# Ledger of designs, part 53: designed miniproteins, single chains

Each design is a single chain, and the fold is of that chain. pLDDT is the mean over its residues in the fold that is shown.

## One batch from the design tools (miniprotein)

Design m1817
Fold by ESMFold2-Fast:
Structure m1817 (fold): chain A 81 residues (1-81)
Amino acid sequence: SAAEKEAMKKKLEEKIPVVVEENLEAAKELPLEEALELFREALKYYKEQLKKAKTFEEKLIAQAQVEAAEKLIEELEKELE
Protein backbone atom coordinates (compact mmCIF):
# COMPACT_ATOMS: atom_id res chain seq x y z
CA SER A 1 0.00 0.00 0.00
CA ALA A 2 0.99 3.67 -0.26
CA ALA A 3 1.24 3.85 3.54
CA GLU A 4 3.65 0.88 3.63
CA LYS A 5 5.83 2.50 0.92
CA GLU A 6 5.90 5.77 2.87
CA ALA A 7 6.89 3.89 6.07
CA MET A 8 9.73 2.10 4.22
CA LYS A 9 10.99 5.44 2.86
CA LYS A 10 11.02 7.01 6.36
CA LYS A 11 12.96 4.05 7.81
CA LEU A 12 15.62 4.35 5.06
CA GLU A 13 15.85 8.15 5.49
CA GLU A 14 16.43 7.68 9.25
CA LYS A 15 19.23 5.13 8.60
CA ILE A 16 21.16 7.20 6.00
CA PRO A 17 22.95 9.45 8.59
CA VAL A 18 23.98 6.37 10.65
CA VAL A 19 25.32 4.52 7.58
CA VAL A 20 27.23 7.65 6.49
CA GLU A 21 28.82 8.05 9.96
CA GLU A 22 29.81 4.35 10.19
CA ASN A 23 31.33 4.33 6.68
CA LEU A 24 33.15 7.61 7.36
CA GLU A 25 34.79 6.01 10.44
CA ALA A 26 35.71 2.91 8.38
CA ALA A 27 37.20 5.17 5.65
CA LYS A 28 39.74 6.50 8.22
CA GLU A 29 41.50 3.08 8.00
CA LEU A 30 42.41 3.88 4.35
CA PRO A 31 44.54 6.66 2.84
CA LEU A 32 42.16 9.58 2.22
CA GLU A 33 42.70 9.64 -1.58
CA GLU A 34 42.07 5.86 -1.83
CA ALA A 35 38.89 6.09 0.29
CA LEU A 36 37.62 8.99 -1.85
CA GLU A 37 38.25 7.05 -5.10
CA LEU A 38 36.42 3.97 -3.74
CA PHE A 39 33.34 6.02 -2.78
CA ARG A 40 33.35 7.85 -6.14
CA GLU A 41 33.29 4.45 -7.90
CA ALA A 42 30.51 3.28 -5.51
CA LEU A 43 28.47 6.42 -6.33
CA LYS A 44 28.85 5.68 -10.07
CA TYR A 45 27.64 2.12 -9.49
CA TYR A 46 24.64 3.22 -7.35
CA LYS A 47 23.60 5.86 -9.92
CA GLU A 48 23.55 3.11 -12.59
CA GLN A 49 21.49 0.88 -10.23
CA LEU A 50 19.03 3.77 -9.77
CA LYS A 51 18.66 4.11 -13.57
CA LYS A 52 18.01 0.33 -13.87
CA ALA A 53 15.60 0.17 -10.88
CA LYS A 54 12.09 -0.95 -11.93
CA THR A 55 10.15 -1.32 -8.65
CA PHE A 56 9.42 1.32 -5.99
CA GLU A 57 11.54 -0.63 -3.46
CA GLU A 58 14.52 -0.92 -5.86
CA LYS A 59 14.34 2.84 -6.63
CA LEU A 60 14.06 3.71 -2.93
CA ILE A 61 17.07 1.56 -1.94
CA ALA A 62 19.21 2.81 -4.86
CA GLN A 63 18.28 6.44 -4.09
CA ALA A 64 19.28 5.96 -0.43
CA GLN A 65 22.62 4.41 -1.51
CA VAL A 66 23.30 7.36 -3.88
CA GLU A 67 22.51 9.89 -1.11
CA ALA A 68 24.73 8.07 1.42
CA ALA A 69 27.65 7.87 -1.06
CA GLU A 70 27.28 11.58 -2.00
CA LYS A 71 27.35 12.62 1.68
CA LEU A 72 30.42 10.41 2.33
CA ILE A 73 32.26 11.96 -0.64
CA GLU A 74 31.40 15.48 0.60
CA GLU A 75 32.79 14.72 4.09
CA LEU A 76 35.99 13.15 2.68
CA GLU A 77 36.51 16.08 0.27
CA LYS A 78 36.35 18.50 3.25
CA GLU A 79 39.41 16.65 4.68
CA LEU A 80 41.34 17.43 1.44
CA GLU A 81 40.59 21.18 1.72
Scores: mean pLDDT 76

Design m1818
Fold by ESMFold2-Fast:
Structure m1818 (fold): chain A 74 residues (1-74)
Amino acid sequence: MSEAEKLVEELKKRLEEAVKEGKEKGLSSDQIVQRLSDLVNEANKEAKEKGIELSEEEKKELQDFYLKAVQEVG
């Protein structure tokens, strides 16, 4: 697995866990969405620091997964 693939899979897992944990703790949709945004920002910072570039397919996969996660909190 490439570093980019690992980053995408790790972020997808963290997004899914954040939605589940947020709902379990009774967080508002806005609070959960903010956590999802923070996770994406952290991953982008890590990718930049490590020189990891995502392919167009990996970017689309991540965007689609993020949008699905956001929809699950509403």
Scores: mean pLDDT 82

Design m1819
Fold by ESMFold2-Fast:
Structure m1819 (fold): chain A 65 residues (1-65)
Amino acid sequence: MEESRQEAQEIGNQLQAWVDANPEVAAAAGRKAAEESVGLGVYFDASTTPQEHVDAIKAKLEAAA
């Protein structure tokens, strides 16, 4: 449990850096997520590495832009 939360923090830190570099893409994805009311459709699984989560979210955000 605690490690899963720490893993989410790691993912959040990497995403924050990416958002800072690509705020326009993040804003477009945010609008789309709000319209769907279900988020980006990315599930965080304990067996998935932080890098895989970051890559999946980035791909969703770029596809939304």
Scores: mean pLDDT 59

Design m1820
Fold by ESMFold2-Fast:
Structure m1820 (fold): chain A 65 residues (1-65)
Amino acid sequence: SDAFLRSAFALFDENGDGVIPSSLLEAALRLLGVEPSAEELAALKAQRDRYDWDEFRAVVSPYLA
């Protein structure tokens, strides 16, 4: 659910600044039951140093539908 996604995001948004570092992206996805391939994860980390809420939701969205 959206509430669960927000709770997961908040767990990794340690500073409350509305972003999570790409280094924590794998852990956040795994918490949501998402298992990205090493190639997909490397591509995501290469694209951005940080993910805001909209960017995080966009990355997770294909796995929820």
Scores: mean pLDDT 76

Design m1821
Fold by ESMFold2-Fast:
Structure m1821 (fold): chain A 66 residues (1-66)
Amino acid sequence: KKQELLQQIKEIQKQMEALSRRYSELVARLNAMANPPQADIDQVQAIADQINALSLQRHKLGLEME
């Protein structure tokens, strides 16, 4: 139902906002390091991938509301 799709879109938006804050904080810390650990670099990439996936999912849900 359209109301359920709207709720899912709002939840995705909140998740994206939380992940974006974590991404910015982690990137700032890693940029301050001369040799950041690969595990932390991988975590930044994983967060970026998650944000991209959520953005795509939000877009698809918006199309389903038509």
Scores: mean pLDDT 82

Design m1822
Fold by ESMFold2-Fast:
Structure m1822 (fold): chain A 91 residues (1-91)
Amino acid sequence: SEKDKKAIEDVKKALEEALARGATFEQLRQIVIDEVLKYYPDAKVVGDPDLLLTNPKALEIAIEALKSLPDTPQVRELIAVAEKSLEKLKK
């Protein structure tokens, strides 16, 4: 959808700018959450420390944005965290 395309582009832009500034894994993780929640506020995690986001569509947007970034250890780790979260929701 148009909303999903816009979300992917906004998340990607925020992450590219953060990486250019030398952002850490924790900083990138928080940026992904904050940017995706602008489009999917219901995806906020309230009690499960194993989940990045609670909405499969929100996680797919995060994964697509992350996969478009330069290959760095922190980006690879965030992709793995997001994919693990998505698998937990695909019951």
Scores: mean pLDDT 83

Design m1823
Fold by ESMFold2-Fast:
Structure m1823 (fold): chain A 92 residues (1-92)
Amino acid sequence: GASEETKNAAIESFKDPRTAPFILRSTRDALGLTQEQFARLLNEASGLNVSQATVSAWERGEGIQDLSDEELLRILEGLAKLANVPISKFVE
């Protein structure tokens, strides 16, 4: 897996309110998914309870800052899996 430094850097980049919405929307658009479809796949990949309303909020920069570092890492690992990229791709 990724180094601890890379994981921490990805988490910190994702906490930026400009970064998380951009990564989420760009990943969803690249995969050609609706917010509902993206939420379902992200649930499967991350093990978190993500709804379409949750994805909509996160893509607007809302609620992502309420997540723990563990939950943020699960989301980032899920996104990396869905986009078929290493987690280092999400470092600023």
Scores: mean pLDDT 82

Design m1824
Fold by ESMFold2-Fast:
Structure m1824 (fold): chain A 80 residues (1-80)
Amino acid sequence: SMAEEALREALRRVKEAKSGQEALDAISEVLNKTKDVSAQIGLGSAEVAAAVGISLGDDEFAIESAIKALENSLKNPPKF
């Protein structure tokens, strides 16, 4: 599905990120080109998770939290 494709692209890019900001930028870029509402909800959750980690000055936490949010969205797609 388009939702799974967008979430998997974001997950791949976040796993390659070397900072919380790179993870956030990757999520935002995928979110900006995604029209699927289910994917937007999952990507939005990952964006918040990355932003929280950045606010704490913890790049590892930002990346790991974003990965967890994206993986949870892939396992439990929002139903609309």
Scores: mean pLDDT 85

Design m1825
Fold by ESMFold2-Fast:
Structure m1825 (fold): chain A 68 residues (1-68)
Amino acid sequence: MEKLFEEAEKAGYEAAKKKGRLLTSEEINRLAEQLIKELGAEEKDLPIAKFGLASGSAKWSIEQYKKE
């Protein structure tokens, strides 16, 4: 019902905020697998979850850069 990408983007933003840095590819992969299981999505949707997480992480990083 809700778009997987939108949920992943929010999760990536919050994870980057908690870590105080851009997420690594390994962290994105791990979070994508967790998100897929939590939402009951299929493994074929992993690329969408990974893109969303990377996008959210990047959005947080860009916001920090614009202020400093």
Scores: mean pLDDT 78

Design m1826
Fold by ESMFold2-Fast:
Structure m1826 (fold): chain A 120 residues (1-120)
Amino acid sequence: NLAEILNKEKLTPEEQKELVDFFVRLLAGIDFDKLMKEFIDTLKKASEKGQLRALQLLESVAYTFKDLVFDKERLEKLLLGIIDNVDLTPEQLEILRRFAEKYGLENVLKKIDEKEKELS
């Protein structure tokens, strides 16, 4: 269970590899709708620390594997799906904002601005 891995204090090298492989597949668009749903469901079940770890790792994988040609529209759909379905802290929204700014995802930035107004 991916949520159980994210909630651990320390990850084994095997568990770290499993998470990285998952995010590489997700960002590459392999079984995208299925993996996106699985990731969102995982975030909904994870602790706040587990959610933060997952979002930081997703950002790190995207930046590390920058030569991966992933569809900008799929990335936008993923980030919008996270924002619409997960109760995000201000710190988590800041990660998504940096990610959206890096890739020029204007619809994601607009959604974050709307969400921040609801929280204020």
Scores: mean pLDDT 82

Design m1827
Fold by ESMFold2-Fast:
Order: C-alpha cells, then structure tokens, then sequence
Structure m1827 (fold): chain A 56 residues (1-56)
C-alpha cells in the first residue's frame, strides 16, 4: 500500500510542477494518511517521502 501511495505522490508532484499547480504539504499528506487509517509507521514513511519530494 505505502509503495503505491509513494508512486502516486511522485506522479502527482511531477504533474503539478509541470503545470504550476500547488504541491501538497507534508501536513496535508499526514492528515490524509491518518484519515485513511494507516499505521504510525506508514504515516511517518509517507511524510518523510513527501518532505524528500518538496526538497527537490
């Protein structure tokens, strides 16, 4: 599950950057993962990945 979500986030960031659309923040990803019922470890992994994407 987390790997598929990471791939979806990477594609979303690529598309949004190309079209100058707003990028989701780490906070937005954290809230979405919590709402989806993910474990704390999965939430932490997605947040870290989102921060890596925002750093690029």
Amino acid sequence: MVEAMKEALARHYQTNREYDLPLPSADTVRLAAEAAGLSQAEIDELVAFTEELNAK
Scores: mean pLDDT 74

Design m1828
Fold by ESMFold2-Fast:
Structure m1828 (fold): chain A 104 residues (1-104)
Amino acid sequence: SIRERTLLLFRLLAARTGLWVSIRGLRNRPELREQYVDEALGELDVAIATLEEAARYDPSLEPLLERLRALRAQIEANRDDADKVIALLEEAIGLLDEALRRLV
């Protein structure tokens, strides 16, 4: 269980870092918006898959998982609005921070 929990924590921390990098890229290089949105969606997919595994052992994570899925769909729908994508990614980081607190 300790090894499994450590692996989940590591994957969530990596995804969180990827989202932060994407936010910075969207702010500093708006001409590469499409690339940074695609990279952020990839990091969200990793976070969602990781939380799906974690929720099998801790069902209290299900509401966070459902909210992350909803945020992913909203980001996809708003790909052309960099400011809105940034706000949604910041919300996703907050949800990952909550998941990390529950897993520690």
Scores: mean pLDDT 89

Design m1829
Fold by ESMFold2-Fast:
Structure m1829 (fold): chain A 72 residues (1-72)
Amino acid sequence: MVQAVLTVELSPEELERRKEEIEKLAKESGAKEIGINAEERKIVAFFESKEKAEAFVEKLKEAGIKVKAEYL
């Protein structure tokens, strides 16, 4: 299992407004679990593979959400 830790280039308020959209994109990418911390501008999501985690990052990018990703 791969842990994706994302730093999000959105304000905390924008991240809160887009929370449902982000959770939907994670689910579509095969996320097993997702946590969003708007105050810290962080997303933590768990995937079966790095390829699925990278697909989630690409979907966020396509939605105009710029992130920096670390895979653990």
Scores: mean pLDDT 86

Design m1830
Fold by ESMFold2-Fast:
Structure m1830 (fold): chain A 88 residues (1-88)
Amino acid sequence: SGDARLARTAGEAGKEAGLGLLSEFFGHLHAGDSEGAGREAEKLLRKLAEIDPEKAAKMGEEMAEGSTDPVLRERLQKTAEEIRKQAA
């Protein structure tokens, strides 16, 4: 269920930010590269934040909750927090 939520949230972010960024995120995630997945998720979320920073931060938070990997979870939480701070 967590993995399904992560995939759904990333899919929504990909529609807004572009399919290329979504592809890179899932590529790294599938390879077990949590750091690479985190970097691509940051790009995707920051691109979405150019359009809707509140939605981007919310998606980052939902992706973090759906992540079973603690490194990826922490990276997503920090990214969402930074987006919220920059939007204020």
Scores: mean pLDDT 73

Design m1831
Fold by ESMFold2-Fast:
Structure m1831 (fold): chain A 89 residues (1-89)
Amino acid sequence: MSPVQKRLRELLDVDGDGKVDEEDLAKVRKMVTGGDGIELTPEDPLFQLFDVDGDGKVGDADLDKLVAFLESENPSAELLERFSKLLGV
């Protein structure tokens, strides 16, 4: 696993159980939509990380792309570069 994939898993693993599952993704949605916790703005690096399409909205398509990136043995070089820059890895 790349350092970028490892760091992204740590951020998405809100429960700290070492797994990114549907419950972790639901918590991420609450964070980006201003639910209980840290309210993220479009200018926040974490919001930009979750907004994979850059459309200013974090939806199911963005979360599906994040999961696909984490599960990939050969992740996209473009996404690796983008996430590395946003995560500071």
Scores: mean pLDDT 68

Design m1832
Fold by ESMFold2-Fast:
Structure m1832 (fold): chain A 87 residues (1-87)
Amino acid sequence: MSKRQQVNEIYREHFKRISEIVEKYEAGEISEEEAIKEINKVTEEMVKRLEELGEKDVAKSFREFFSTLKTIEEIKAMAKMMLGLPP
């Protein structure tokens, strides 16, 4: 498998997990604080995997972007932008 394919798989896994967390929040199953905490954990795991793959610049960009996000709405908008989807 190419490095690019490995990076894309990490992206798909990350966005899927974020989507599942957002869906739980929108369904009222978890609080916004709990959702943000879980998203932070997913982001840290993703950053670590990207760094291990040698993609340090990409990992740093994700850490910086997600560290500035405070609400589920902001996180959702960022995830959509990264997937090339409209807000």
Scores: mean pLDDT 75

Design m1833
Fold by ESMFold2-Fast:
Structure m1833 (fold): chain A 87 residues (1-87)
Amino acid sequence: MAEEVRRLAARAADIALALYAEKGAEGLTAEELEEALREALGEEYDRLLEALARAAALPADDPERQAVHAAVGAVQAEARARLAAIE
């Protein structure tokens, strides 16, 4: 699960950052971002959301939940750093 979440989240971040670089903060809406993610990832976007929901339902001390949380955190930190470089 954690590896799948990491790969899908990283792809989603790449798409979001590319769109943000093109449109900027004022040009990018949440609707446009979701549409781009659904177009690029298709059913894999729904699989990512389902995997995240399943991980969140696990006990806080579950190794798989901790691995998924760490993977998402790492992708978010990298995306935030890349976003700061674009701005």
Scores: mean pLDDT 75

Design m1834
Fold by ESMFold2-Fast:
Structure m1834 (fold): chain A 81 residues (1-81)
Amino acid sequence: SKTARVTIKDLDEEGARAAAELAVGMRERYPDVKLEFVFIATKGEEEVKAALEAAERLMESGAVERAEVYDKNGKVKTLKR
């Protein structure tokens, strides 16, 4: 099976919305492709929190198979179906 991995850095509220729209659009256009998202949040706790919230919303949407959140010290969380 095909897998597409999307990496998001410097996440803000607009970026979170764009990520959600991208995930839905990719699932609709390429239903046979498994989507994985990686958030890299190195700027501080607020960005890490935003990345975790965005990752959880992506998983709830059903459009994404796996989401990972990283901070400056490494992996914070992995979400899977």
Scores: mean pLDDT 81

Design m1835
Fold by ESMFold2-Fast:
Structure m1835 (fold): chain A 64 residues (1-64)
Amino acid sequence: MSLLPADSQFQRIAVSPEVLEALAAGPLERRLDSEGNEWLLTTVAGTNYVLRLTPDALEIGRIP
């Protein structure tokens, strides 16, 4: 993929302060997609993920 994947490739996880703090403990980078939406990039065990925060959930997708 040249850009971030569509939401159909993401898994929804309920958002909580503890989950957000755990994600923030690692390196997080903010990027904008071609439509101006904000995404967070993180790496877990050598695999790259993109995160999208909605009002009630996180969506997590794997970057190839």
Scores: mean pLDDT 59

Design m1836
Fold by ESMFold2-Fast:
Structure m1836 (fold): chain A 59 residues (1-59)
Amino acid sequence: MPPRVELEATASSGDEAGALLRRIAELAKQGYEVRARIHVTELPGLPPATLEVEPFRAP
């Protein structure tokens, strides 16, 4: 039975947000059910945004 992981983080750049998304994908590959909320404050040409990631489905 997959363990559940909840993440809430702030990213100051798109690169940091990308790193967090990669970690979430890695945890999902290991069998975790991941729910995450990422606040992105520094985006080129865009206002601050919040990204929400739902648990990944089984393949």
Scores: mean pLDDT 67

Design m1837
Fold by ESMFold2-Fast:
Parts: structure tokens; C-alpha cells; sequence
Structure m1837 (fold): chain A 81 residues (1-81)
């Protein structure tokens, strides 16, 4: 469970990611931005990885595979560290 302070910090971080994604993709829908923020925050994605995610969004199969690989890598790193 996150403390109220930790929740506020994560909210601010998500707002910053949302603003950055909106600047990169001004025509993106609110739903698309929300999905990208959730994935970027959860997986700790870089700006380059966010751009790759956007490129893959038109291919759900490849997008799902890429996200799954990122989740696996993150989980393995957390277990080993």
C-alpha cells in the first residue's frame, strides 16, 4: 500500500508523462494518452520506448508481445535484485 505522499508523487509523475505524450502526439485521444501513461509509468518507459509503443499500436499482436516482454524483463530484474 502506498502512502498518501507516494500517491501524490505518482500522480504528479503521471501528469508530467501525460503532458509529454500530448506534446509528442497532439492528435492522440484522451483514452490513448491514458493507456500510454499507465504503461509508461508501470514499465518505467523512456521517451524512445513510448514512441515505439505508439508505432506498434496499429498492430495489437506485436504491441501485446512487446508489452509482455517488457513486463517479464522488469519482473525478472526485480526478483534478481
Amino acid sequence: PLSPEERERLRQRRDELKARIKKIYPNASDDEISELVTLAEGLGLTDEEIKRLMALRDNPEELGKWVTEKIKKKNEELVKK
Scores: mean pLDDT 70

Design m1838
Fold by ESMFold2-Fast:
Structure m1838 (fold): chain A 75 residues (1-75)
Amino acid sequence: SNTEKMLEKIEELREQAKKSPPEEGLELAERIVAYVSAIETYPGEVTEEHVEEELERLREELEELKEKAKERKEK
């Protein structure tokens, strides 16, 4: 499904952000937020509980990634 493909893309971007410099990691985190927002805007395809749980997990991981990138940039 489109949602599963977007979740896979989010996971790829998340892994990439972990390996990237703080500035690049922040840009990747913002791209992930855009994908998450797109999935939420069209909820008709988010019918399985495991997809909703994965989405929530990714949002939390995203916030951690964003904070870590921000902290490293400010140091």
Scores: mean pLDDT 65

Design m1839
Fold by ESMFold2-Fast:
Structure m1839 (fold): chain A 62 residues (1-62)
Amino acid sequence: SEEVEKRLKELAERMVEAAKNGDFEAIDQAEREMVRLALEGHEDEVAKYSKEAGKKIEEIRK
């Protein structure tokens, strides 16, 4: 749904921002919310946004 997509985009953006700031607790919190959304049946959407965020975070850490 549009609401789930919007929430996932916000979580992905939060993860990237937290990675830039070294805020690993904020990354963990966003990941936990994504896991919850996956369990609610949004697994494919979660996988997409989680992968995009993870790729950006890896680039920041290098």
Scores: mean pLDDT 80

Design m1840
Fold by ESMFold2-Fast:
Structure m1840 (fold): chain A 103 residues (1-103)
Amino acid sequence: EELERLKRRARIAAEVVRGVLDYVKKHFPEFYEKVAPLLEEAIRHFEQAVNADSVEEAEEHLRRGAYAFAKALESLPKEQRDEVLGYANREAARLIAEEQAAA
């Protein structure tokens, strides 16, 4: 149950960051090359958390993914960072609601 909860969080996190990558490419293309490697690193870690065989492995990959995502956001100027964070929060809420509706 704990491992399945972490895997659900990781699936949502991966989808949110994929959305953020696309959002930056469309709305802030000047920052895309700077943040894309960190966002792609975050996605890889969240995908590894989805496929983890233990709680400890899932937690480590969730932590590493979150760190890479935070580094990507820190690389953006405040205005663009706030807009991207707002988008990420809205996408997370949408995906959580979608999961609850499918239950």
Scores: mean pLDDT 88

Design m1841
Fold by ESMFold2-Fast:
Structure m1841 (fold): chain A 107 residues (1-107)
Amino acid sequence: MPSVEELAEKILSEKLSKEEIIEQLEELRDRVAAEHPDSPHLPEFERAMDEFIEQLSKLSEEDAQAIMKEFARNVLHLVRTVADPETLVRGLTNLLRAMTSKAEEAA
């Protein structure tokens, strides 16, 4: 399975369909859970991811692509700059909530 960093780089390099975006987000959710199984923040992360996927599914393909590219850039920044797993999972959760709000505004 690709790493969280590799998944984010793929999203930035490719024009993904809406269905492919959802698939990549589901892979990212599973990858974070696999890499950080003992994180106390995993349940909040999984909920935030499910909410983000739901809101993206309501957008046009163009708007979903734009929001997904911004999300992927921020994921890469977090993965490359944050060494602490607890801080990383919390940071990803906060990012998902921020991106969900942007998706709701674009809908």
Scores: mean pLDDT 80

Design m1842
Fold by ESMFold2-Fast:
Structure m1842 (fold): chain A 71 residues (1-71)
Amino acid sequence: SSVLEAAREATADLSPAQLRVWLAHLEREREEAIADARDPSLSEEERAKAAQSAETVDAVIALLRERIAAL
């Protein structure tokens, strides 16, 4: 996807410290997106959008973990 390709490009020249900060930020965003996807007070559209966001963030987290493991 275009988001995953952008994440690959953005992370190519980041320091190990910057990669870890980004990973921590994305892990928090993932938890929020999962919570929103399960929130019955939100609309069906909002929950669906949150579910898609969580899936996208999971893909980027996997990429960052791979980059950190290669350091």
Scores: mean pLDDT 82

Design m1843
Fold by ESMFold2-Fast:
Structure m1843 (fold): chain A 131 residues (1-131)
Amino acid sequence: MYSVKVLQLAALVAAKLLAHDPDIAAKFNLYGEKRIELLEALEKKIKEISKELSEEQIKLAIAIAAVSVGKEGWAQRELGLKEFPEVDEDLKNFLKEVSLKAVELVGRGELSPEEAVELIIKETEKYVKES
């Protein structure tokens, strides 16, 4: 089992990749200042959690996130990642759903960016405890 911090980082990176995707952002009415504020809130929490992890754990979390949301091509181009872990379907589905939910709720104005970050953290902790 991955550490809770690795999976929290993976979920935050997945949400950042989806919020940065123009097609996903447009689908959930996430544009302009709302999109910038969500990306900034995600980046702040990513930096905080990354301070508690090794470089290998950070790379692992990014690779898990990329596989889970179909962004392996981005990870290869931007970060030079050549190998991706085998991510089980339950974990992959969880990471995709929690990250999409965060983007959707911010786009709809139902959550602030900070509340969406806390939702990702809380749901990931719950997933780890129930696994």
Scores: mean pLDDT 86

Design m1844
Fold by ESMFold2-Fast:
Structure m1844 (fold): chain A 87 residues (1-87)
Amino acid sequence: MEEKLKEEEERLEKLKEDIENTKAYLEKNASSFSKEDYEQALKQVDGLLEQLEELKKKIKDEKLLKKIEENEKLLKELKEYLKKLLS
């Protein structure tokens, strides 16, 4: 149980870093991406949000739930940013 909780915590921390790095990279390089690239990124974000929602239903650990909610917030912010780039 402890090892599995640590693995999920590490996965969520990596996801947070990946989201933050992706947003920063897009902000610096927006003109280098195609509409298709942004549409694929939106699909990936939607898939990650669905995975986090499913994980949240199974997890009862308060610390992990807070990390999941933090990642959901960051992914929703990234999704809104990508939608603005597509507009």
Scores: mean pLDDT 79

Design m1845
Fold by ESMFold2-Fast:
Structure m1845 (fold): chain A 85 residues (1-85)
Amino acid sequence: SMIMEELEKKIKEVDEKIARVDELIRQGAPLREQMRATFETLHLLGKVTLWAHKNKAPDEIIKEITKRAQAVAQRYSALLKEAYA
């Protein structure tokens, strides 16, 4: 299915963004850069989630996307607290 191929591509883009955030944290990049990359990843996850719902993706895949979104949101919240403590 072309829909499933597009969904796999979108999830791959999300995972690449998550890997970039992990690398920035590992390298000790400036906190503002870590926050920006994390926020951009969360924004992409929102778009992918909406696309998945619109195209009636399987519930198990939507659940996987949601778990990624929750993890990234939790990370962003932690970074935000550190930045504005």
Scores: mean pLDDT 88

Design m1846
Fold by ESMFold2-Fast:
Structure m1846 (fold): chain A 89 residues (1-89)
Amino acid sequence: MLERIREEIRAMLARSGVRVSEELLEAVARLAAEMLERGLSEEEGRELFRRLLEESDDEVARLLLELFEAAEAGRDEEARRLLERIRAL
């Protein structure tokens, strides 16, 4: 299950033009697997995802956190600029 989730996330990131470290990819895949296993709500999953990004040493994780917060707040222009920055890394 974890390997399948990891490959699906990798494919989605590649399609979006976003490149992340293997460490960050594994952390996100493990979180996704845990959410499915425990039946966590979308709200609980979003909080755990935010914490995961906040605690990461990866520069991409910090930009993804800012993107997530901008998107959640409806700041579409800021979210678009952050996505462009992530794609440039």
Scores: mean pLDDT 76

Design m1847
Fold by ESMFold2-Fast:
Structure m1847 (fold): chain A 80 residues (1-80)
Amino acid sequence: SPLEQEVEERIQKINEAFEEKNYDKALKSLEELAQLYEKNGNLSQAQLTYLKAAEIAESIGNTEKAEDYKKKAKEIEEKI
């Protein structure tokens, strides 16, 4: 499906960003993946993707961005 292809492309970009140690690029790709899941009604996957982005943001010391991602995940959880 088109969704499966777009998801796979985003995952590949995330993996490439980790290989490059470009965590800002990885976070951007995770945001895009979460938004893709949300637009397609895959709310549980969108929530999990934001939580993963929060963990990465915490690991690189960006506490503010991590809190923002956790807030987005909670807002999506309330829709389920």
Scores: mean pLDDT 85

Design m1848
Fold by ESMFold2-Fast:
Structure m1848 (fold): chain A 77 residues (1-77)
Amino acid sequence: MDYEKFLEILREAREKVAAGEMSVEEAAEWAVEKLKELGLDEVFVELVRNAATREEPDAETLERMREAAEKVEEALK
């Protein structure tokens, strides 16, 4: 399911940032690209991208991604 893969992508993005392998912006771009491959709604993809590029905070970008993942999981239920 796309929801499961979404959470997996967010988990990997978070791990890459925590390990210092990527900046929050790089991880967000990577996640956006993966989300596009999954065929998720373009509006949802743009929300993640805008959070990363306009806010530029480490925790805030990941928090917005987490909120988006929660909404996706809720829609699945």
Scores: mean pLDDT 61

Design m1849
Fold by ESMFold2-Fast:
Structure m1849 (fold): chain A 85 residues (1-85)
Amino acid sequence: MELVFRVKREGKPEVEVRVPASATTEEAVREILRKLGFPEELIERFLKYLEEQLGVDLSAPVRDTAEKVKEGLESVGFEVEVEEL
């Protein structure tokens, strides 16, 4: 079982990221942000934001946190769709 994150910013092409639903939230978010071209310093900042402001357990399977990850990405200006395959 996989989750597909489709992430778009205005004026840029959509990025599709496929992750195992059992992957940790941290691993999934790191992959998404790296594919979006984020530097590591901004990835660390976003992970801290998810954990401290949205209460996301970064060690939990991304399947359980996908809605909050979507909300976090949308809060910083992305359009996000999540699909379970």
Scores: mean pLDDT 84

Design m1850
Fold by ESMFold2-Fast:
Structure m1850 (fold): chain A 67 residues (1-67)
Amino acid sequence: MEKLREALLKLGLSEEQADRVVETFLKAYKEGSIGEALNALVEELRKLGLTDGQIAEVVHAFLKELE
């Protein structure tokens, strides 16, 4: 999940905010499906004030790293 954390930091999130988003994603991923984890990620990013375009960019970059 290093790529997700890096993408969040590049968008101007603090290390604390980035770590919280990554933890939320990892918890959802371990307890459910990748789709549930992605939904949790999108919701957390919206709470932090990111635009739909910024959220889409983060998700796209992350999914591309997963293959």
Scores: mean pLDDT 77

Design m1851
Fold by ESMFold2-Fast:
Structure m1851 (fold): chain A 104 residues (1-104)
Amino acid sequence: MVEELIAEEAEKNAEKRGREAVLEATARVAAKLLGRPEKVEEILRALLAGDTERAIELAEELFRETKNEPEDKKAAAKALLAIALAEAGYSLEEIQERIEELEK
């Protein structure tokens, strides 16, 4: 359902808006899965503004808040955190290590 909307949006805009379209599509999915649209919107605004430090702080907070939630919500929070870390220039290995530390 939501995956179809993301695929359509990303495909339409991949060549025109690149990373911005992917960030917006991901945020829409995460907002629906997490039920926390205000927090997800703040993370998206920080990412679009290039404020990766704020985006990471908000994403880590959201990830901690979803620690005991169902797997779909945890996956959505994890995806937002991974995106924030990637935008800040962290490698895939560093992102995986940081997420694992937060899962303690």
Scores: mean pLDDT 73

